# Designs tried in a protein design run: designed miniproteins, single chains, continued (3). Part 63

Each design is a single chain, and the fold is of that chain. pLDDT is the mean over its residues in the fold that is shown.

## One batch from the design tools (miniprotein)

Design m10171
Fold by ESMFold2-Fast:
Parts: structure tokens; sequence; C-alpha cells
Structure m10171 (fold): chain A 68 residues (1-68)
């Protein structure tokens, strides 16, 4: 869906802004699977769960901080 595509694109943009190399950014399918597992399309939750999504495991209770 368009909302899913937008959420995936935003997650990729955030990961790039944080300095994650393009080769280490998960596939669209992996990101989408992670977003669905979280039950909401939250970019902040996705960023915290990124390593778990890439590894195919459930997200952990990692704190998310976006310094201004």
Amino acid sequence: SAAEEAAVARARAILRALGVPEAEIPSDEQILRGLRALGRFSAAELVAAWPAIAAGVPPSDAPIEFPA
C-alpha cells in the first residue's frame, strides 16, 4: 500500500541520516515485516528495531533518542 511504501522510504531516509551504509539498510520486505510486527508504522520504533528486523528476530526494548 502507499502508506507502507511511505513508511519504508522514511525508515530508509532516517537510517541514512544516522550514517548507516546503504548496504546495511534492510530490504523493503524486511522493513515492512518489522513494521507489521510492531503493529504500527512508527519510524522511531522501526529505527530502534532495525538490527532485529535485519536479523529476523523480534525487537528489543532499546531506547530511541533523536537529538535535535
Scores: mean pLDDT 60

Design m10172
Fold by ESMFold2-Fast:
Structure m10172 (fold): chain A 67 residues (1-67)
Amino acid sequence: LSPADRSAIRAALIEHAQATGSNEVDLTALAAALEARGHPAAARAVRAIAEKHGPVLSAADVLAELE
């Protein structure tokens, strides 16, 4: 992933936490949001994480997968 794609995922996770107060993330919804915002590579990476770990993951675990 490019630094820009990782930054887009990180920003989306921060927005989710601020909006919901929850660290549990629906990865399908996150991927759709990233794709809609013009980050298809970031969306693809999030879908790959969902295939490996399941469709719901903590924000911290999503960030760990990007390292």
Scores: mean pLDDT 80

Design m10173
Fold by ESMFold2-Fast:
Structure m10173 (fold): chain A 120 residues (1-120)
Amino acid sequence: SLKEKVDKAEELLKKFSEDYGKYLNEIRKAIDSGDIDKAIEIAKKFLEKVETYANELKKVVPSLQDLADELVKIAKEFYEKMKKAKTPNELKAIFDEFQKKVDELLTKMREKLSELRQKV
């Protein structure tokens, strides 16, 4: 049913938001400590988490496909930029832009799920 799909998508978004917050804290700590290799490793693990979340979300609610695909693109671009960064200041700038883009996209996902919830 539409209700079961919306319930599942909201649970997926909640779990992803919790994981996202955890990754933000871990990446920030690595950057602040100057551990560039650790920051890149965390970015790679986050990309894997994003790909899993996006694939599950698209199966449950196909109308969110474009937003899910955009999240994967943002995470891939972030990982590639992180790998090319040469200084902690470059990592911080890349990370700050990434956080802004993901926060905006998660807001759009919440808005779309709210619209679907009104139809249940």
Scores: mean pLDDT 88

Design m10174
Fold by ESMFold2-Fast:
Structure m10174 (fold): chain A 71 residues (1-71)
Amino acid sequence: SIAEEIRRLQEKLEEISKLSDEELVQRIKNGEDAVYATAELLRRGKDDLVREYATEEQIEKARRILTLIEL
């Protein structure tokens, strides 16, 4: 269900939210949870880091995740 999908995404984002900006950038560079790391940087307003390190595909997927959890 949509509710279960949103809950799962919120749980994953909560895990990622404990990381520093530097750790999030390293995850993007290494391709490890890169979409979730990108979403967390966008949530923090770190658009400059997102533009520098994330791909357009990662940014698109990250924005979709943020849309789901904001609803």
Scores: mean pLDDT 83

Design m10175
Fold by ESMFold2-Fast:
Structure m10175 (fold): chain A 76 residues (1-76)
Amino acid sequence: DIVISPEIQEELDKVLRELMELLSTMSPEQQARARARALELFAEMYARIEAGEPVEEAMRALIEGLRRLIAEMRAE
């Protein structure tokens, strides 16, 4: 829906910016692992949408996955 779509996009942009900033402080090996995990999360989101799942639900799952990735990397 039009009300939820812009807010979800804003939240995604925000979490991606946080991830990029965090990655700039990390080793090349940590950056490679984080990129691989992020790509898996995006691939899962696209697969769910292609399978007929609601876009909002798939995107919220992606955002939560990215937030968990950031928290995990900060804990290293």
Scores: mean pLDDT 79

Design m10176
Fold by ESMFold2-Fast:
Structure m10176 (fold): chain A 88 residues (1-88)
Amino acid sequence: MDLILESIKKLLEKAKEAIANQTEENLKAAYYFAKSVIEISNKFLPKYPEMQEYIEEAKKILEKVLAITGSEPPEEEAEKAAQKLYEK
């Protein structure tokens, strides 16, 4: 559980860092990180209700990205952008 929680927190922090500097690459990365937080947290939500807080924070980031971009970025492009930011 702790390793999953640390992974969720790290992805959420990376999403927040990405949205703070709104380049096209950062917006794609923020979308991917936020979506990943939601997907992982939803798997554990029935047993671990604390996951709801991370889902809510990730949804806010996702809404901000969509408000700027007007549409969902292509999955492959979002994943590549996220990988570059995660390694830094």
Scores: mean pLDDT 80

Design m10177
Fold by ESMFold2-Fast:
Formats: sequence, C-alpha cells, structure tokens
Structure m10177 (fold): chain A 59 residues (1-59)
Amino acid sequence: MSNDIDKVKEETLKLYKEVPSASGVLVATANGLIAAGKYDEAGELYDLAEEGRKLTRER
C-alpha cells in the first residue's frame, strides 16, 4: 500500500496542475480507503483533495 499511495500522490499532483477538479476523485478514493480501514492513506488523499478545493473556491 505504501507504494500505491506514493504513486497516487505523485500522479494526482501532476493531474491537479492540468485538471484542478481531480480533487473529487481523491475524495471518492479516500472514502473507499476509509471503508477498507486504511485511515492514514485516506487522510493523505483528503489533504490533497482539500488543497485542490481551496484553490477552486478562492478563485
């Protein structure tokens, strides 16, 4: 799982630069991780999603 989360974070940062709305996908993925009991990984994805949402809201 550690390799999976690292890859997701890196790909998400690249995708976010092109498509800021990717934060919605991160939230959906984080909710799935919470359902699977992977709270640490879900928290990292939530942080990325919140950063994307803040950018779009502050516009």
Scores: mean pLDDT 65

Design m10178
Fold by ESMFold2-Fast:
Structure m10178 (fold): chain A 75 residues (1-75)
Amino acid sequence: MEEVKKKMLEIAEEASKKSGKPVTEEHVKKIEEIIKEAFEAGLSEELILLALEGIKEKDPAKRAELAAKIEAALK
């Protein structure tokens, strides 16, 4: 899960730079909770990383492709 946490923190930092607002401790804890919930739901680290890449990519077509892969893996 280290790679997932690293990717989520990178996304949070990039959002902070764009908005000019700092990432709070509560935001970091919320990220950790989301990661924990995803793992408890039975999502693999690979599926979580694919979802995070979709967010970072910012390409709607690539996000749709990643969403389809996640749905197929969860079936």
Scores: mean pLDDT 66

Design m10179
Fold by ESMFold2-Fast:
Structure m10179 (fold): chain A 77 residues (1-77)
Amino acid sequence: GWKEGAKKALEKAKAGDLEGAAKALAEAEAAAKTLGEQVGAGVGLLAIGVGRAVGDDKFAAEMAAKAAEGVLEGKFE
């Protein structure tokens, strides 16, 4: 489900697994029922992409973790 995908994304991002975090965020987006949930997952995916493009995997992981936490807390509703 959406919360399971978001939690998995948070765990992967905290571990520095950006590929796993991106996959889990995509799964959360597919299970999302609200626009806020979809936006939260999309922001996390964008942060990972930007971090990789500028070569800052730590920044990408931190932003993905914050996005996943925000989705779980309903901050994007």
Scores: mean pLDDT 68

Design m10180
Fold by ESMFold2-Fast:
Structure m10180 (fold): chain A 116 residues (1-116)
Amino acid sequence: MTILVVSEDEEEAEKLAEELEKEGHNVGYAKLSSDKEKAELLALSVKENNVDEVVIILSDDPEAIEAAKVLLEALAKIAPDVKVRIIAKNMSPEDVAELAALLERNGLPYEVEQIQ
Protein backbone atom coordinates (compact mmCIF):
# COMPACT_ATOMS: atom_id res chain seq x y z
CA MET A 1 0.00 0.00 0.00
CA THR A 2 1.20 3.58 -0.70
CA ILE A 3 0.93 5.67 2.47
CA LEU A 4 1.69 9.32 3.28
CA VAL A 5 2.31 10.15 6.96
CA VAL A 6 1.70 13.78 7.98
CA SER A 7 2.40 15.39 11.36
CA GLU A 8 3.21 18.80 12.88
CA ASP A 9 6.29 16.98 14.24
CA GLU A 10 8.27 15.92 11.16
CA GLU A 11 10.44 13.52 13.23
CA GLU A 12 7.30 11.74 14.50
CA ALA A 13 6.00 11.42 10.91
CA GLU A 14 9.39 10.06 9.77
CA LYS A 15 9.49 7.50 12.62
CA LEU A 16 6.02 6.12 11.80
CA ALA A 17 6.90 6.12 8.07
CA GLU A 18 10.03 4.00 8.79
CA GLU A 19 7.97 1.47 10.79
CA LEU A 20 5.32 1.21 8.03
CA GLU A 21 8.07 0.81 5.40
CA LYS A 22 9.51 -2.12 7.42
CA GLU A 23 6.01 -3.69 7.21
CA GLY A 24 6.25 -3.64 3.37
CA HIS A 25 4.44 -0.39 2.54
CA ASN A 26 5.65 2.32 0.15
CA VAL A 27 5.74 5.31 2.52
CA GLY A 28 6.35 9.05 2.34
CA TYR A 29 6.14 11.66 5.09
CA ALA A 30 5.48 15.40 5.28
CA LYS A 31 5.07 18.19 7.80
CA LEU A 32 1.53 19.45 8.44
CA SER A 33 0.97 23.11 7.40
CA SER A 34 -1.92 25.58 7.73
CA ASP A 35 -0.76 27.19 4.43
CA LYS A 36 -3.55 26.51 1.92
CA GLU A 37 -1.15 26.45 -1.07
CA LYS A 38 1.15 23.92 0.63
CA ALA A 39 -1.88 21.78 1.58
CA GLU A 40 -3.12 21.84 -2.04
CA LEU A 41 0.35 20.87 -3.34
CA LEU A 42 0.45 17.99 -0.84
CA ALA A 43 -3.06 16.87 -1.92
CA LEU A 44 -1.95 17.03 -5.58
CA SER A 45 1.08 14.86 -4.70
CA VAL A 46 -1.34 12.36 -3.06
CA LYS A 47 -3.40 12.26 -6.30
CA GLU A 48 -0.40 12.03 -8.67
CA ASN A 49 1.34 9.25 -6.69
CA ASN A 50 -1.88 7.19 -6.23
CA VAL A 51 -1.56 7.31 -2.44
CA ASP A 52 -3.96 4.78 -0.85
CA GLU A 53 -3.96 6.24 2.68
CA VAL A 54 -3.00 9.53 4.34
CA VAL A 55 -2.18 9.08 8.03
CA ILE A 56 -2.43 12.31 10.03
CA ILE A 57 -0.79 12.27 13.47
CA LEU A 58 -2.50 15.02 15.42
CA SER A 59 -2.16 16.55 18.90
CA ASP A 60 -4.60 18.87 20.71
CA ASP A 61 -2.54 21.90 19.50
CA PRO A 62 -5.04 24.34 17.91
CA GLU A 63 -2.52 25.19 15.15
CA ALA A 64 -2.13 21.49 14.26
CA ILE A 65 -5.94 21.00 14.26
CA GLU A 66 -6.35 24.03 11.93
CA ALA A 67 -3.60 22.67 9.61
CA ALA A 68 -5.35 19.26 9.56
CA LYS A 69 -8.66 20.93 8.59
CA VAL A 70 -6.95 22.80 5.72
CA LEU A 71 -5.36 19.56 4.48
CA LEU A 72 -8.66 17.62 4.75
CA GLU A 73 -10.46 20.27 2.66
CA ALA A 74 -7.67 20.14 0.03
CA LEU A 75 -7.84 16.31 -0.07
CA ALA A 76 -11.65 16.37 -0.46
CA LYS A 77 -11.26 18.73 -3.46
CA ILE A 78 -8.20 17.18 -5.17
CA ALA A 79 -7.93 13.51 -4.02
CA PRO A 80 -11.44 12.53 -2.76
CA ASP A 81 -10.82 8.76 -3.17
CA VAL A 82 -7.95 8.63 -0.67
CA LYS A 83 -8.57 7.06 2.76
CA VAL A 84 -7.73 9.32 5.72
CA ARG A 85 -6.60 7.86 9.05
CA ILE A 86 -6.29 10.26 11.98
CA ILE A 87 -4.13 9.19 14.93
CA ALA A 88 -5.39 11.46 17.72
CA LYS A 89 -2.81 11.97 20.49
CA ASN A 90 -4.14 13.24 23.83
CA MET A 91 -7.11 14.90 22.09
CA SER A 92 -10.44 15.62 23.80
CA PRO A 93 -13.53 13.65 22.68
CA GLU A 94 -15.01 16.95 21.42
CA ASP A 95 -12.00 17.66 19.16
CA VAL A 96 -12.06 14.06 17.84
CA ALA A 97 -15.82 14.37 17.13
CA GLU A 98 -15.27 17.70 15.29
CA LEU A 99 -12.63 16.14 13.02
CA ALA A 100 -14.84 13.09 12.34
CA ALA A 101 -17.75 15.43 11.47
CA LEU A 102 -15.51 17.39 9.07
CA LEU A 103 -14.39 14.16 7.34
CA GLU A 104 -18.04 13.02 7.09
CA ARG A 105 -19.14 16.41 5.62
CA ASN A 106 -16.35 16.23 3.01
CA GLY A 107 -17.23 12.63 2.03
CA LEU A 108 -13.71 11.29 2.60
CA PRO A 109 -13.29 7.61 3.61
CA TYR A 110 -11.89 7.85 7.14
CA GLU A 111 -10.86 6.20 10.38
CA VAL A 112 -10.11 8.04 13.65
CA GLU A 113 -8.11 6.29 16.38
CA GLN A 114 -6.64 7.43 19.70
CA ILE A 115 -3.23 6.47 21.04
CA GLN A 116 -1.42 7.14 24.33
Scores: mean pLDDT 82

Design m10181
Fold by ESMFold2-Fast:
Structure m10181 (fold): chain A 90 residues (1-90)
Amino acid sequence: DISDEFTIRNANLMAQYATLLAQARARATPELRRQLEDLLAQLEDLRKEQIAVMQKRVKTPDQQQSLQRLMQQQDDFIARLRAEVDAVFG
């Protein structure tokens, strides 16, 4: 199932993000910042891929509205992660 694959890929990226963020909170380095920014880019790419797949499956106006709400929620989520990274590195 495509949805299960996206869930697993997202969970793996979020686990890596949490680990690197914890390391950066203990010792902030330019290398950790770059790795976290690379992970955020991978999360954004995964979200865009997921949205593109879901968009192809939309058949009703209600489904389109649900997809638009999901897109907004994902944009807000990534913005929060970026703010978290910025807070750690000043």
Scores: mean pLDDT 85

Design m10182
Fold by ESMFold2-Fast:
Structure m10182 (fold): chain A 78 residues (1-78)
Amino acid sequence: MRVEGPMLSFTSREVDGRWVTELSEEPFSLDADAEDFRQSAVALREGARQYREQGLDEVAEALDRLAEQFEQLARQLE
């Protein structure tokens, strides 16, 4: 199944002793199964956990939302 949607790309850099993450949206299409989307969601949630530990709650929430989207896509493929 081909899935199309926006993908969030993260570029992280250190500015004045703080990590700054810049977000960009890119169109994507994937030929993937439910397991591929579940694995991607796990990776995104792990990233969100790491950003929360750094106090970047807004970035963590964005990653959690993307993970939820991938989890929904996995359910649709089951």
Scores: mean pLDDT 65

Design m10183
Fold by ESMFold2-Fast:
Structure m10183 (fold): chain A 85 residues (1-85)
Amino acid sequence: MEKVEEIEKRALEIIKNLPEEKKKELLKEGESMTSSELQEMADRIEELMEQGRLDEAARLAAETMLKLEGAMRKKKEEAEKKKEE
């Protein structure tokens, strides 16, 4: 419950503090990831939380969020191209 919100908050802070080059790298990795691979990352975050490894869970959550954003941006660009043309 509260732990999930804390992990999300910490993950967002990690994302804000990441160098722009690292953010671009993670976004690009996300563009090539499948829904199954993103789900495996989510499952790993849950496992780390169960083990009390909250710092590692937050870092992995930050990476997963950026990779998910990359995947979403790829789909949005394809949709916008069809809408404009």
Scores: mean pLDDT 77

Design m10184
Fold by ESMFold2-Fast:
Order: sequence, then structure tokens, then C-alpha cells
Structure m10184 (fold): chain A 86 residues (1-86)
Amino acid sequence: MERRRVTLATAAALHGAAVEFEAPDDPRAQEAARLLNEAARAIMEGRLEEAAELLRRAAELLATVPALASDAEGVRELAEEAAELA
């Protein structure tokens, strides 16, 4: 299932880039982007349980930033998919 992992990792990395672009000066957005990039790496390395936890933490942080609420929902869906792959 390498294609599914690549798709999941790519989605996590794209959310990280979008969050940094939309809220570059918000410390919570910066931390969420860091977690999303770390999750993308964990997915590619096959550390899916760790990736699911990183994605959940990122979604929780994004939910505290009103401008990023839609990103929080998307990242939460990625966390559930990572957990299903684990």
C-alpha cells in the first residue's frame, strides 16, 4: 500500500504548507505545521501509530485558530486514515 501512504503523506505536507501560508505569524499554526511535516515523514517511514497521534495533535491546535478550522477537519480525517492503516 505504498501509493496510499504516499497520498496520505502528501496530503499532510500540503496542509502544513497551507497553514504556514495562511497564518505565518501564529505560533499555534507554526507548531501545527511542524507536527504535519513530522507526521508526513512518519507516514513515509511506516510509523503509522505515531503519525496518527501527530495528526490528532495538529488538528487540535488548528481547531484553536478560527481561520484554520477547515484545515483542522481535513487533518482530523487524515489522522483517522493513518490509524486505519496502522
Scores: mean pLDDT 83

Design m10185
Fold by ESMFold2-Fast:
Structure m10185 (fold): chain A 59 residues (1-59)
Amino acid sequence: MNSEAARKAAELLEKGDAEGGLRAGQEGHDGGASTAAWMGKKSGDYKGGAEAARKLAEA
């Protein structure tokens, strides 16, 4: 997976920008990062989405 896309998504989610996080994952072609950002946006759990994307970036 593209760890840079996942890191960018996590940083945007941590700032409360779930839409930006989703787009960062999609543009980086990182399906895991996109899914984490989308789930965070849909559930309102931006922190959980950011943590999932962070783990993906460090994998």
Scores: mean pLDDT 71

Design m10186
Fold by ESMFold2-Fast:
Structure m10186 (fold): chain A 99 residues (1-99)
Amino acid sequence: VSATVSPTTLSIPEGGSGTLTVTVAGVAASDAGIGLVGPDGSPPPESLGFTTEASGETATITLTGVTRADAGTWQVRVTDLATGEVAYSNDVTITVLAA
């Protein structure tokens, strides 16, 4: 499995929302577990709204209620639910703009 995410940089006003597109290979997006992780493998704060919509080999990730705690460098973690194989995407930098 492999994963690529775009855009690689996302600027969101505090309290706002943003969208990422992840493209997966070797697994259908609907058969994959998709999440966001920090560079140490940590999950994002639970206050971050996180929704995924899968279509073929593409999933749309919608982030809502973004706060300054969500700023930083993240990766999309894709798990093939049939095999347990894990892939990490390219880095995504989230910048949270003061309102």
Scores: mean pLDDT 74

Design m10187
Fold by ESMFold2-Fast:
Structure m10187 (fold): chain A 89 residues (1-89)
Amino acid sequence: SAAEELLIKVAERGIELAKTYDTEEGKKALELFERALELAKKGDVRGAAELLIEGANYLIKAAEKEGDLEAEIEAAMVHLTAAVLLVYS
């Protein structure tokens, strides 16, 4: 479905962003996004969305600590996309 494809793309982007942070928050975000990607590939839209929301919150914290406004905005967009998909799951 379009929702599954979007969750996969969002999880992959979250993974790319999380890998740029060598922090505890970045590492936790990476773990959560990798788990979300596996769930999205299995068609577990709800499970993937919930993990993307949690991972995005850690990524926002990682970006804030580094003062990376662009990454913080992208992490917020991951959160928003996952939250919308969770409501319509």
Scores: mean pLDDT 88

Design m10188
Fold by ESMFold2-Fast:
Structure m10188 (fold): chain A 66 residues (1-66)
Amino acid sequence: SIEELLEAAKKALEYSDTLEVIVEGNTVTVRGKYVKSSFVFKDEEEARRAAEKIAEAFPQAKVVER
């Protein structure tokens, strides 16, 4: 569901310039000023790779690992 994650990040940026990508275990949360969406991946490695993909597509994204 990397495509769903990318779409969520794009939607967050439609309403503000704020984009935060939070990685917690195998879960990646995309948070903007008005939107928040969480996606569960099969393992922590896939979650980290998905967050990296978002950071590459949206350089303004703030990536946080917890």
Scores: mean pLDDT 80

Design m10189
Fold by ESMFold2-Fast:
Structure m10189 (fold): chain A 72 residues (1-72)
Amino acid sequence: MSVEEAIEKAREYGELGVKYAKEGDYKKSGEYVGKMDHITSSTGPETLPVGEEENKRHGDAVDEADLKEVKE
């Protein structure tokens, strides 16, 4: 169902974000984390192009700040 699809996509984007962070690609990691956050913040399981502008406006990927602290 739509809820299950949204959860599944968010989970996969989160996993990709972690994977890229481990590889040192924080730019890609932040983009995927931003997509995950967009899905969890939005209503519906739509995987529309998020747009880099939304990622920037949404607060500089707070999740990326957490990743930076862990990497320190």
Scores: mean pLDDT 60

Design m10190
Fold by ESMFold2-Fast:
Structure m10190 (fold): chain A 71 residues (1-71)
Amino acid sequence: SALIEALKDPATALQAALALGRRGDPAAIEPLLELTKSSDEDVALAAYIALERMRPLMTPEQLARLEELKK
């Protein structure tokens, strides 16, 4: 997916994360979980928001990882 590839580019990562959250693409869940570790706080927050929208598509293991990020 072009949007998943766009997550790897810092210039497009924020917009790609929000678009993937809206689209609900399960293939984006692992890349978005990695993106929550970004040094760019806006990008990390966008990834977190996208994952929250995609909670129904996540495995129990992925949900546990998302819960650890909630502070």
Scores: mean pLDDT 81

Design m10191
Fold by ESMFold2-Fast:
Structure m10191 (fold): chain A 75 residues (1-75)
Amino acid sequence: SPLEAGAEAARKGAKEAGGNLTDEQAYSVGMSAARGVELGGYDSGWFTGAVAAYEAGMNQKEALKAGDAAARGAS
């Protein structure tokens, strides 16, 4: 599903920066990024995805990578 693809993108993005998202956290990041993309395109999705990753306990580098990967998949 698109949500599974977004979650996998978020996990891979976080992992590239040294972070590890649980499946539930990755789905949350993917959903937040997709909603952001719907409302304001890639930049909005990157921001909303990164915020969700921060709330999941990611540091700045991990959160920005997770949000970017999820937003690219949703765009």
Scores: mean pLDDT 86

Design m10192
Fold by ESMFold2-Fast:
Structure m10192 (fold): chain A 68 residues (1-68)
Amino acid sequence: MLSVEELKDLLKRAAEVARRQGREDLANTLQEIVEKAKSKEDILKYLSSLTDEQRAEFARLVGEVLAE
């Protein structure tokens, strides 16, 4: 299980990939989660507010980040 710091790093890297792919909306949302979340529970709460499409795209971006 990832620490809060590792999760925030992952979200930040996913946001950078999202911006490169023209997904500014998702990139901005992920960046806000990094800035506002103070615990793993906060991160999960913010991620639960994503649309189904944004969640699917986020999972794909996480796969790309982990493959880098």
Scores: mean pLDDT 80

Design m10193
Fold by ESMFold2-Fast:
Structure m10193 (fold): chain A 72 residues (1-72)
Amino acid sequence: MEERVRALLEELKARMEPEQQESLEALVEAAFPRDPEGILEGLEEALRLAREGRTDEALAVVATAAGAALAR
């Protein structure tokens, strides 16, 4: 995993509940190899939302990006 993706993932996990952390890890692990740029963009948007306390929306953004990556 690229250092930037790892840093974003670690900051996101620090702001989330354990169940959200597990989901986030699984989504990134599955989707990052298929669309590294889309996942990076999704993680950056998710971190913006998480910094505002909108952690459910942050996870939804990553799930959407991962779904798009995995569809192809």
Scores: mean pLDDT 82

Design m10194
Fold by ESMFold2-Fast:
Structure m10194 (fold): chain A 75 residues (1-75)
Amino acid sequence: DLDALIAERLAANPGDWWTRLRVSTARSLASAGDFQTARDLLRAQSDDDTAALFSKIIKDYMDRGLERSRRRLAE
């Protein structure tokens, strides 16, 4: 469960503001219904991988979401 992953990450890095920021972002994604992207963000093991994945996922999500919505409406 996403909430369990969040708790695990916070327990592993108590007081880490970077981890808290990542958790807040994952919760925002989950609120939008994107649980898979949120889990991917939380599962990343390195800071470098996390930052790259975060940037790529958000860019891809926005691009695909907007384009797909427009095409679906055009059908």
Scores: mean pLDDT 67

Design m10195
Fold by ESMFold2-Fast:
Structure m10195 (fold): chain A 61 residues (1-61)
Amino acid sequence: SLHDLVIKLTALQLLKIGLEVQMEIQQKQGTLSPEQQAAMQQEIDNINNQIAQLRKEIESM
């Protein structure tokens, strides 16, 4: 349903913001390893792709 898609989209947007904030905090503290940074960036990229697909699905309804 549209309701389920909107909830999923909102959850993905919040997760993305949380990851970006976590990366910034860890970078400022000097606790972010290159491996962790790469993994978190890959997760953000994956979330961005999921958001784009969900937006297309909502627009097609």
Scores: mean pLDDT 86

Design m10196
Fold by ESMFold2-Fast:
Structure m10196 (fold): chain A 68 residues (1-68)
Amino acid sequence: SREDKIAEVVEETRRELDAAGITDEAVKEQIIEEDVKLVEALLNGDLEEALKYAEKRRELLDKAFAEQ
């Protein structure tokens, strides 16, 4: 289901961030939120929104790595 797919994305993203050494829970939650929005936009076929969330996710990751 869509809900199952979103739950899988949340868990996978959290594991990736933990493996990357990102320990700030607020930063993790922000990146997870953007990943969820990206997947939802893709499931809806909204490519413009998907690109927006993909870009914001990239910015958050860049900031998180720069602050380590």
Scores: mean pLDDT 82

Design m10197
Fold by ESMFold2-Fast:
Structure m10197 (fold): chain A 87 residues (1-87)
Amino acid sequence: MSPEEIVEEMARKLKELVPEEEALIEEYKRRILEALRQGDLETAERLMLALYLEIVHRNPDLPEEVKEEMGKIISEAVKKLREVFEK
């Protein structure tokens, strides 16, 4: 799976869980993909964490189960990106 495919899958899954934040997710997706295009995995990972924190901060009433699922989606994407870049 390419880095672009990993990020697209993450964004798609997040939009399914938190459709109200589609615009925010798409904006962060663009920034993450730009960082990855430049080979900057550290910035991409920081942006993924920032997206999680921003969604949680903007949605204080978000169920704990949804927060946990978002965390899993982002963690899985980070793991897959590291596997691609650490070859």
Scores: mean pLDDT 85

Design m10198
Fold by ESMFold2-Fast:
Structure m10198 (fold): chain A 116 residues (1-116)
Amino acid sequence: MEARRLVEEAGRRLLEFGEKLEASGDPQAPVYREVGRLLLELARHLTDEEIVKLLRDIANAPPSPEAVLEALRKVAKTPEQQRIVDRAREILEKNPEVAGVLKAVAQAIIDRLERL
């Protein structure tokens, strides 16, 4: 419950931040919007257990597209979850820096969960 809620909160905040960057013409806007949307899709379609596993794998891996996609593939079991992997691949091919933002978010959420 807590892990999914924290991912949903992070997704909403990053999406809003990306939309504000877009309004100001910031070239980094797509990175934050795509991370925000991806986090919201993860919160919608993954269980708390699957989210914790995914975030731990991303937090402990190098900030690379390959590492993020491998972590996503390990938790993806349903057709809806497989579509998230396909969407993440497209996002990471266009904006590889999304991997670094996802790692930072994963580390922050895992650190917060371990303090509870």
Scores: mean pLDDT 86

Design m10199
Fold by ESMFold2-Fast:
Structure m10199 (fold): chain A 93 residues (1-93)
Amino acid sequence: MEEKIAALRGAPEVVELLKRLVEKYKETKKPISLEELAEMIKEKFGISEEQAKEAAKHLLESLSKLLDHPFSLEQLNGSDLKLIDGLLKEGGL
């Protein structure tokens, strides 16, 4: 757990993105699709749609390894987002 939190502290841009995902879920109560994640990355970094989709997939794969939890490459559901929210809160992120 401690090592996972330390890894996230080394990636503040990723932490900011994860906080936005959790906030959106708390507001809407709807799963966040890969398309929505890619659009958020595209808007934040000013990259192409293709690059943003690739970055979204890499983020989900990295989170899956970090949390030892299988994330769908199609969407982040409520359980996924609650797990991420818990990690951010425990880490003081």
Scores: mean pLDDT 74

Design m10200
Fold by ESMFold2-Fast:
Order: C-alpha cells, then sequence, then structure tokens
Structure m10200 (fold): chain A 86 residues (1-86)
C-alpha cells in the first residue's frame, strides 16, 4: 500500500517539523512531552481510520507506548481514543 505509506510518512514528517520548531522556540521539556503525546495520539487516530489491518493497529499501539516517556497516563488516554475511533 504505497499511497498509505506515503501519506503516513508525510504526516509523521509534519509532526516532526512542528516539534523541531517548538524546541527551537525554547518551550519547556514538560510542555514538549505533553505536545508530543498529543501529536502521537493524532497520528494514531489517523492510522486507525486509514488502516484496515488489526495487526497494524496493534503494532502502532506497541510503538506508541515504546516512544512516549509519559506512558502510564497517556497509554490509558490512547486506549480510550482508539475505542472511540473504532
Amino acid sequence: DEAFRRAAEERVAAAQKEMEALIAAGEPREKLLEIKREKYRELLLWFFRNTPDPAVRERLVAEAKRELPLTGESADAWLAAYREVE
């Protein structure tokens, strides 16, 4: 699925660019972590809406938990969001 892969890459690149701008602006680490969590939630919701494969969805959840330093609270919030989108 080339189209899905390209769209996913574009969305990730956009999120990374926005985070780089916030870091350059001198935003505090605590706020950066909060925004990072929100960006990942947005990306995961887009992936859930656009991928028909449950195995891919499970992989995205595992990846999100691995990438976020605020995994305890954010993991529960993401699970709630996933249930709402599904």
Scores: mean pLDDT 66

Design m10201
Fold by ESMFold2-Fast:
Structure m10201 (fold): chain A 97 residues (1-97)
Amino acid sequence: MDEKVIEIAEKISKALKEGKRVDISLVDDLPEKSLLVLLTAVAASMAKAAEEGKGTSALAEYLVENVKEYLPLSEEELKERLKRELEKTKKLLAERK
């Protein structure tokens, strides 16, 4: 399970670095906790890249690191982090436009 989430994160990271479309079907068979890890890592990586004024390449680098960091977290901690990181990302993106 953990290895599958890391593999998916690496595939997403590669697609983002190469400017290619991300295949969303990669997440179809992930259990809820694994999906929460991936979504939380995406949100945190977007927030960090936006805060630092960096593009998708930096987001891609942060994604795999954040997935590895968030794998040991509880579902409750993941849900709280996801909410906060999404709110932070929305504010940062709005401020830059």
Scores: mean pLDDT 75

Design m10202
Fold by ESMFold2-Fast:
Structure m10202 (fold): chain A 69 residues (1-69)
Amino acid sequence: SVADVLRQAADDLADSHPDFAASLRTLADRVAAGELSAQQAAQRVIQAGEIHGVTDEGQKIAQQVLQAS
């Protein structure tokens, strides 16, 4: 699921990019609650990547989110 992709990405990045990982966990919870579509989650992942200075990671995860939908 999209939420599982976001949680896996957060786990993978927790040590290297903890603030970005926390943002991904929050997005996963909102997707699981039905508050965000896959497209909305992908857009917010890109924005979080830009905010936390990890634009390449953000773009990669956004692509994975869209592929999981």
Scores: mean pLDDT 89

Design m10203
Fold by ESMFold2-Fast:
Structure m10203 (fold): chain A 74 residues (1-74)
Amino acid sequence: MLTAGEAIFRYVLELLKEKGLPLSEAYRISAEVFALVPEELRHRLLDEEEVRALLERLRGQTEAIIEKAKAEWE
C-alpha cells in the first residue's frame, strides 16, 4: 500500500526517466499533480487497485504538467 503522494512521485520519476528529463524536478512536478488528488484520498494508504485508478485518472494532467515544466527548462 502507498500514499497518493508516494504513488504519484514514483509515477512521475518513471515518466521522467522514460522521456530522458531531469529527475531533480520530480518532487516539484509530483506536488503539482498531488494538488489534483481528491481531498478524501490524500490522507490515507491506497491499495494497488486504488493507486492504478488514481494514476489513470490523472494521466493526461500529469503529462501536461511535465510538458509545461519542460518548456521552462528551455
Scores: mean pLDDT 80

Design m10204
Fold by ESMFold2-Fast:
Structure m10204 (fold): chain A 63 residues (1-63)
Amino acid sequence: SVEDYNKLPPELQQEYLDLDIEIGIERLKYGVAKVLNDQESVAEYTARIAALEAQRRALLTQA
């Protein structure tokens, strides 16, 4: 969120933004896989999103 981004020092703000963009891209890929009923890709993108969200959460705990 904007509030979370604003709590971070400038050097971590760039990393947060990069992770947020990657999460958005993976969520779009997840949506496409769901529409195509591709269960293997759904599972793969779900795992990637969870890993990226954990990384983003870790940045907030370091601030």
Scores: mean pLDDT 84

Design m10205
Fold by ESMFold2-Fast:
Structure m10205 (fold): chain A 60 residues (1-60)
Amino acid sequence: SSELEKLTEKIYNMLRTLKVLPDLDDEEIRRIAEKVAEKMLTTPLEELPSLAEILKEALE
């Protein structure tokens, strides 16, 4: 799998385990996880916002 797919699965599993988005279905959580993964992979480390900020952006 691509790095995006691997990171998406890790973030998806984290979000599901922590139940931070309990009112969303699996498809929405996967979509959010993919957006978070894309942001992490395309943003330089020095400019990378916190996971909370990335998640907030993905929810908007």
Scores: mean pLDDT 73

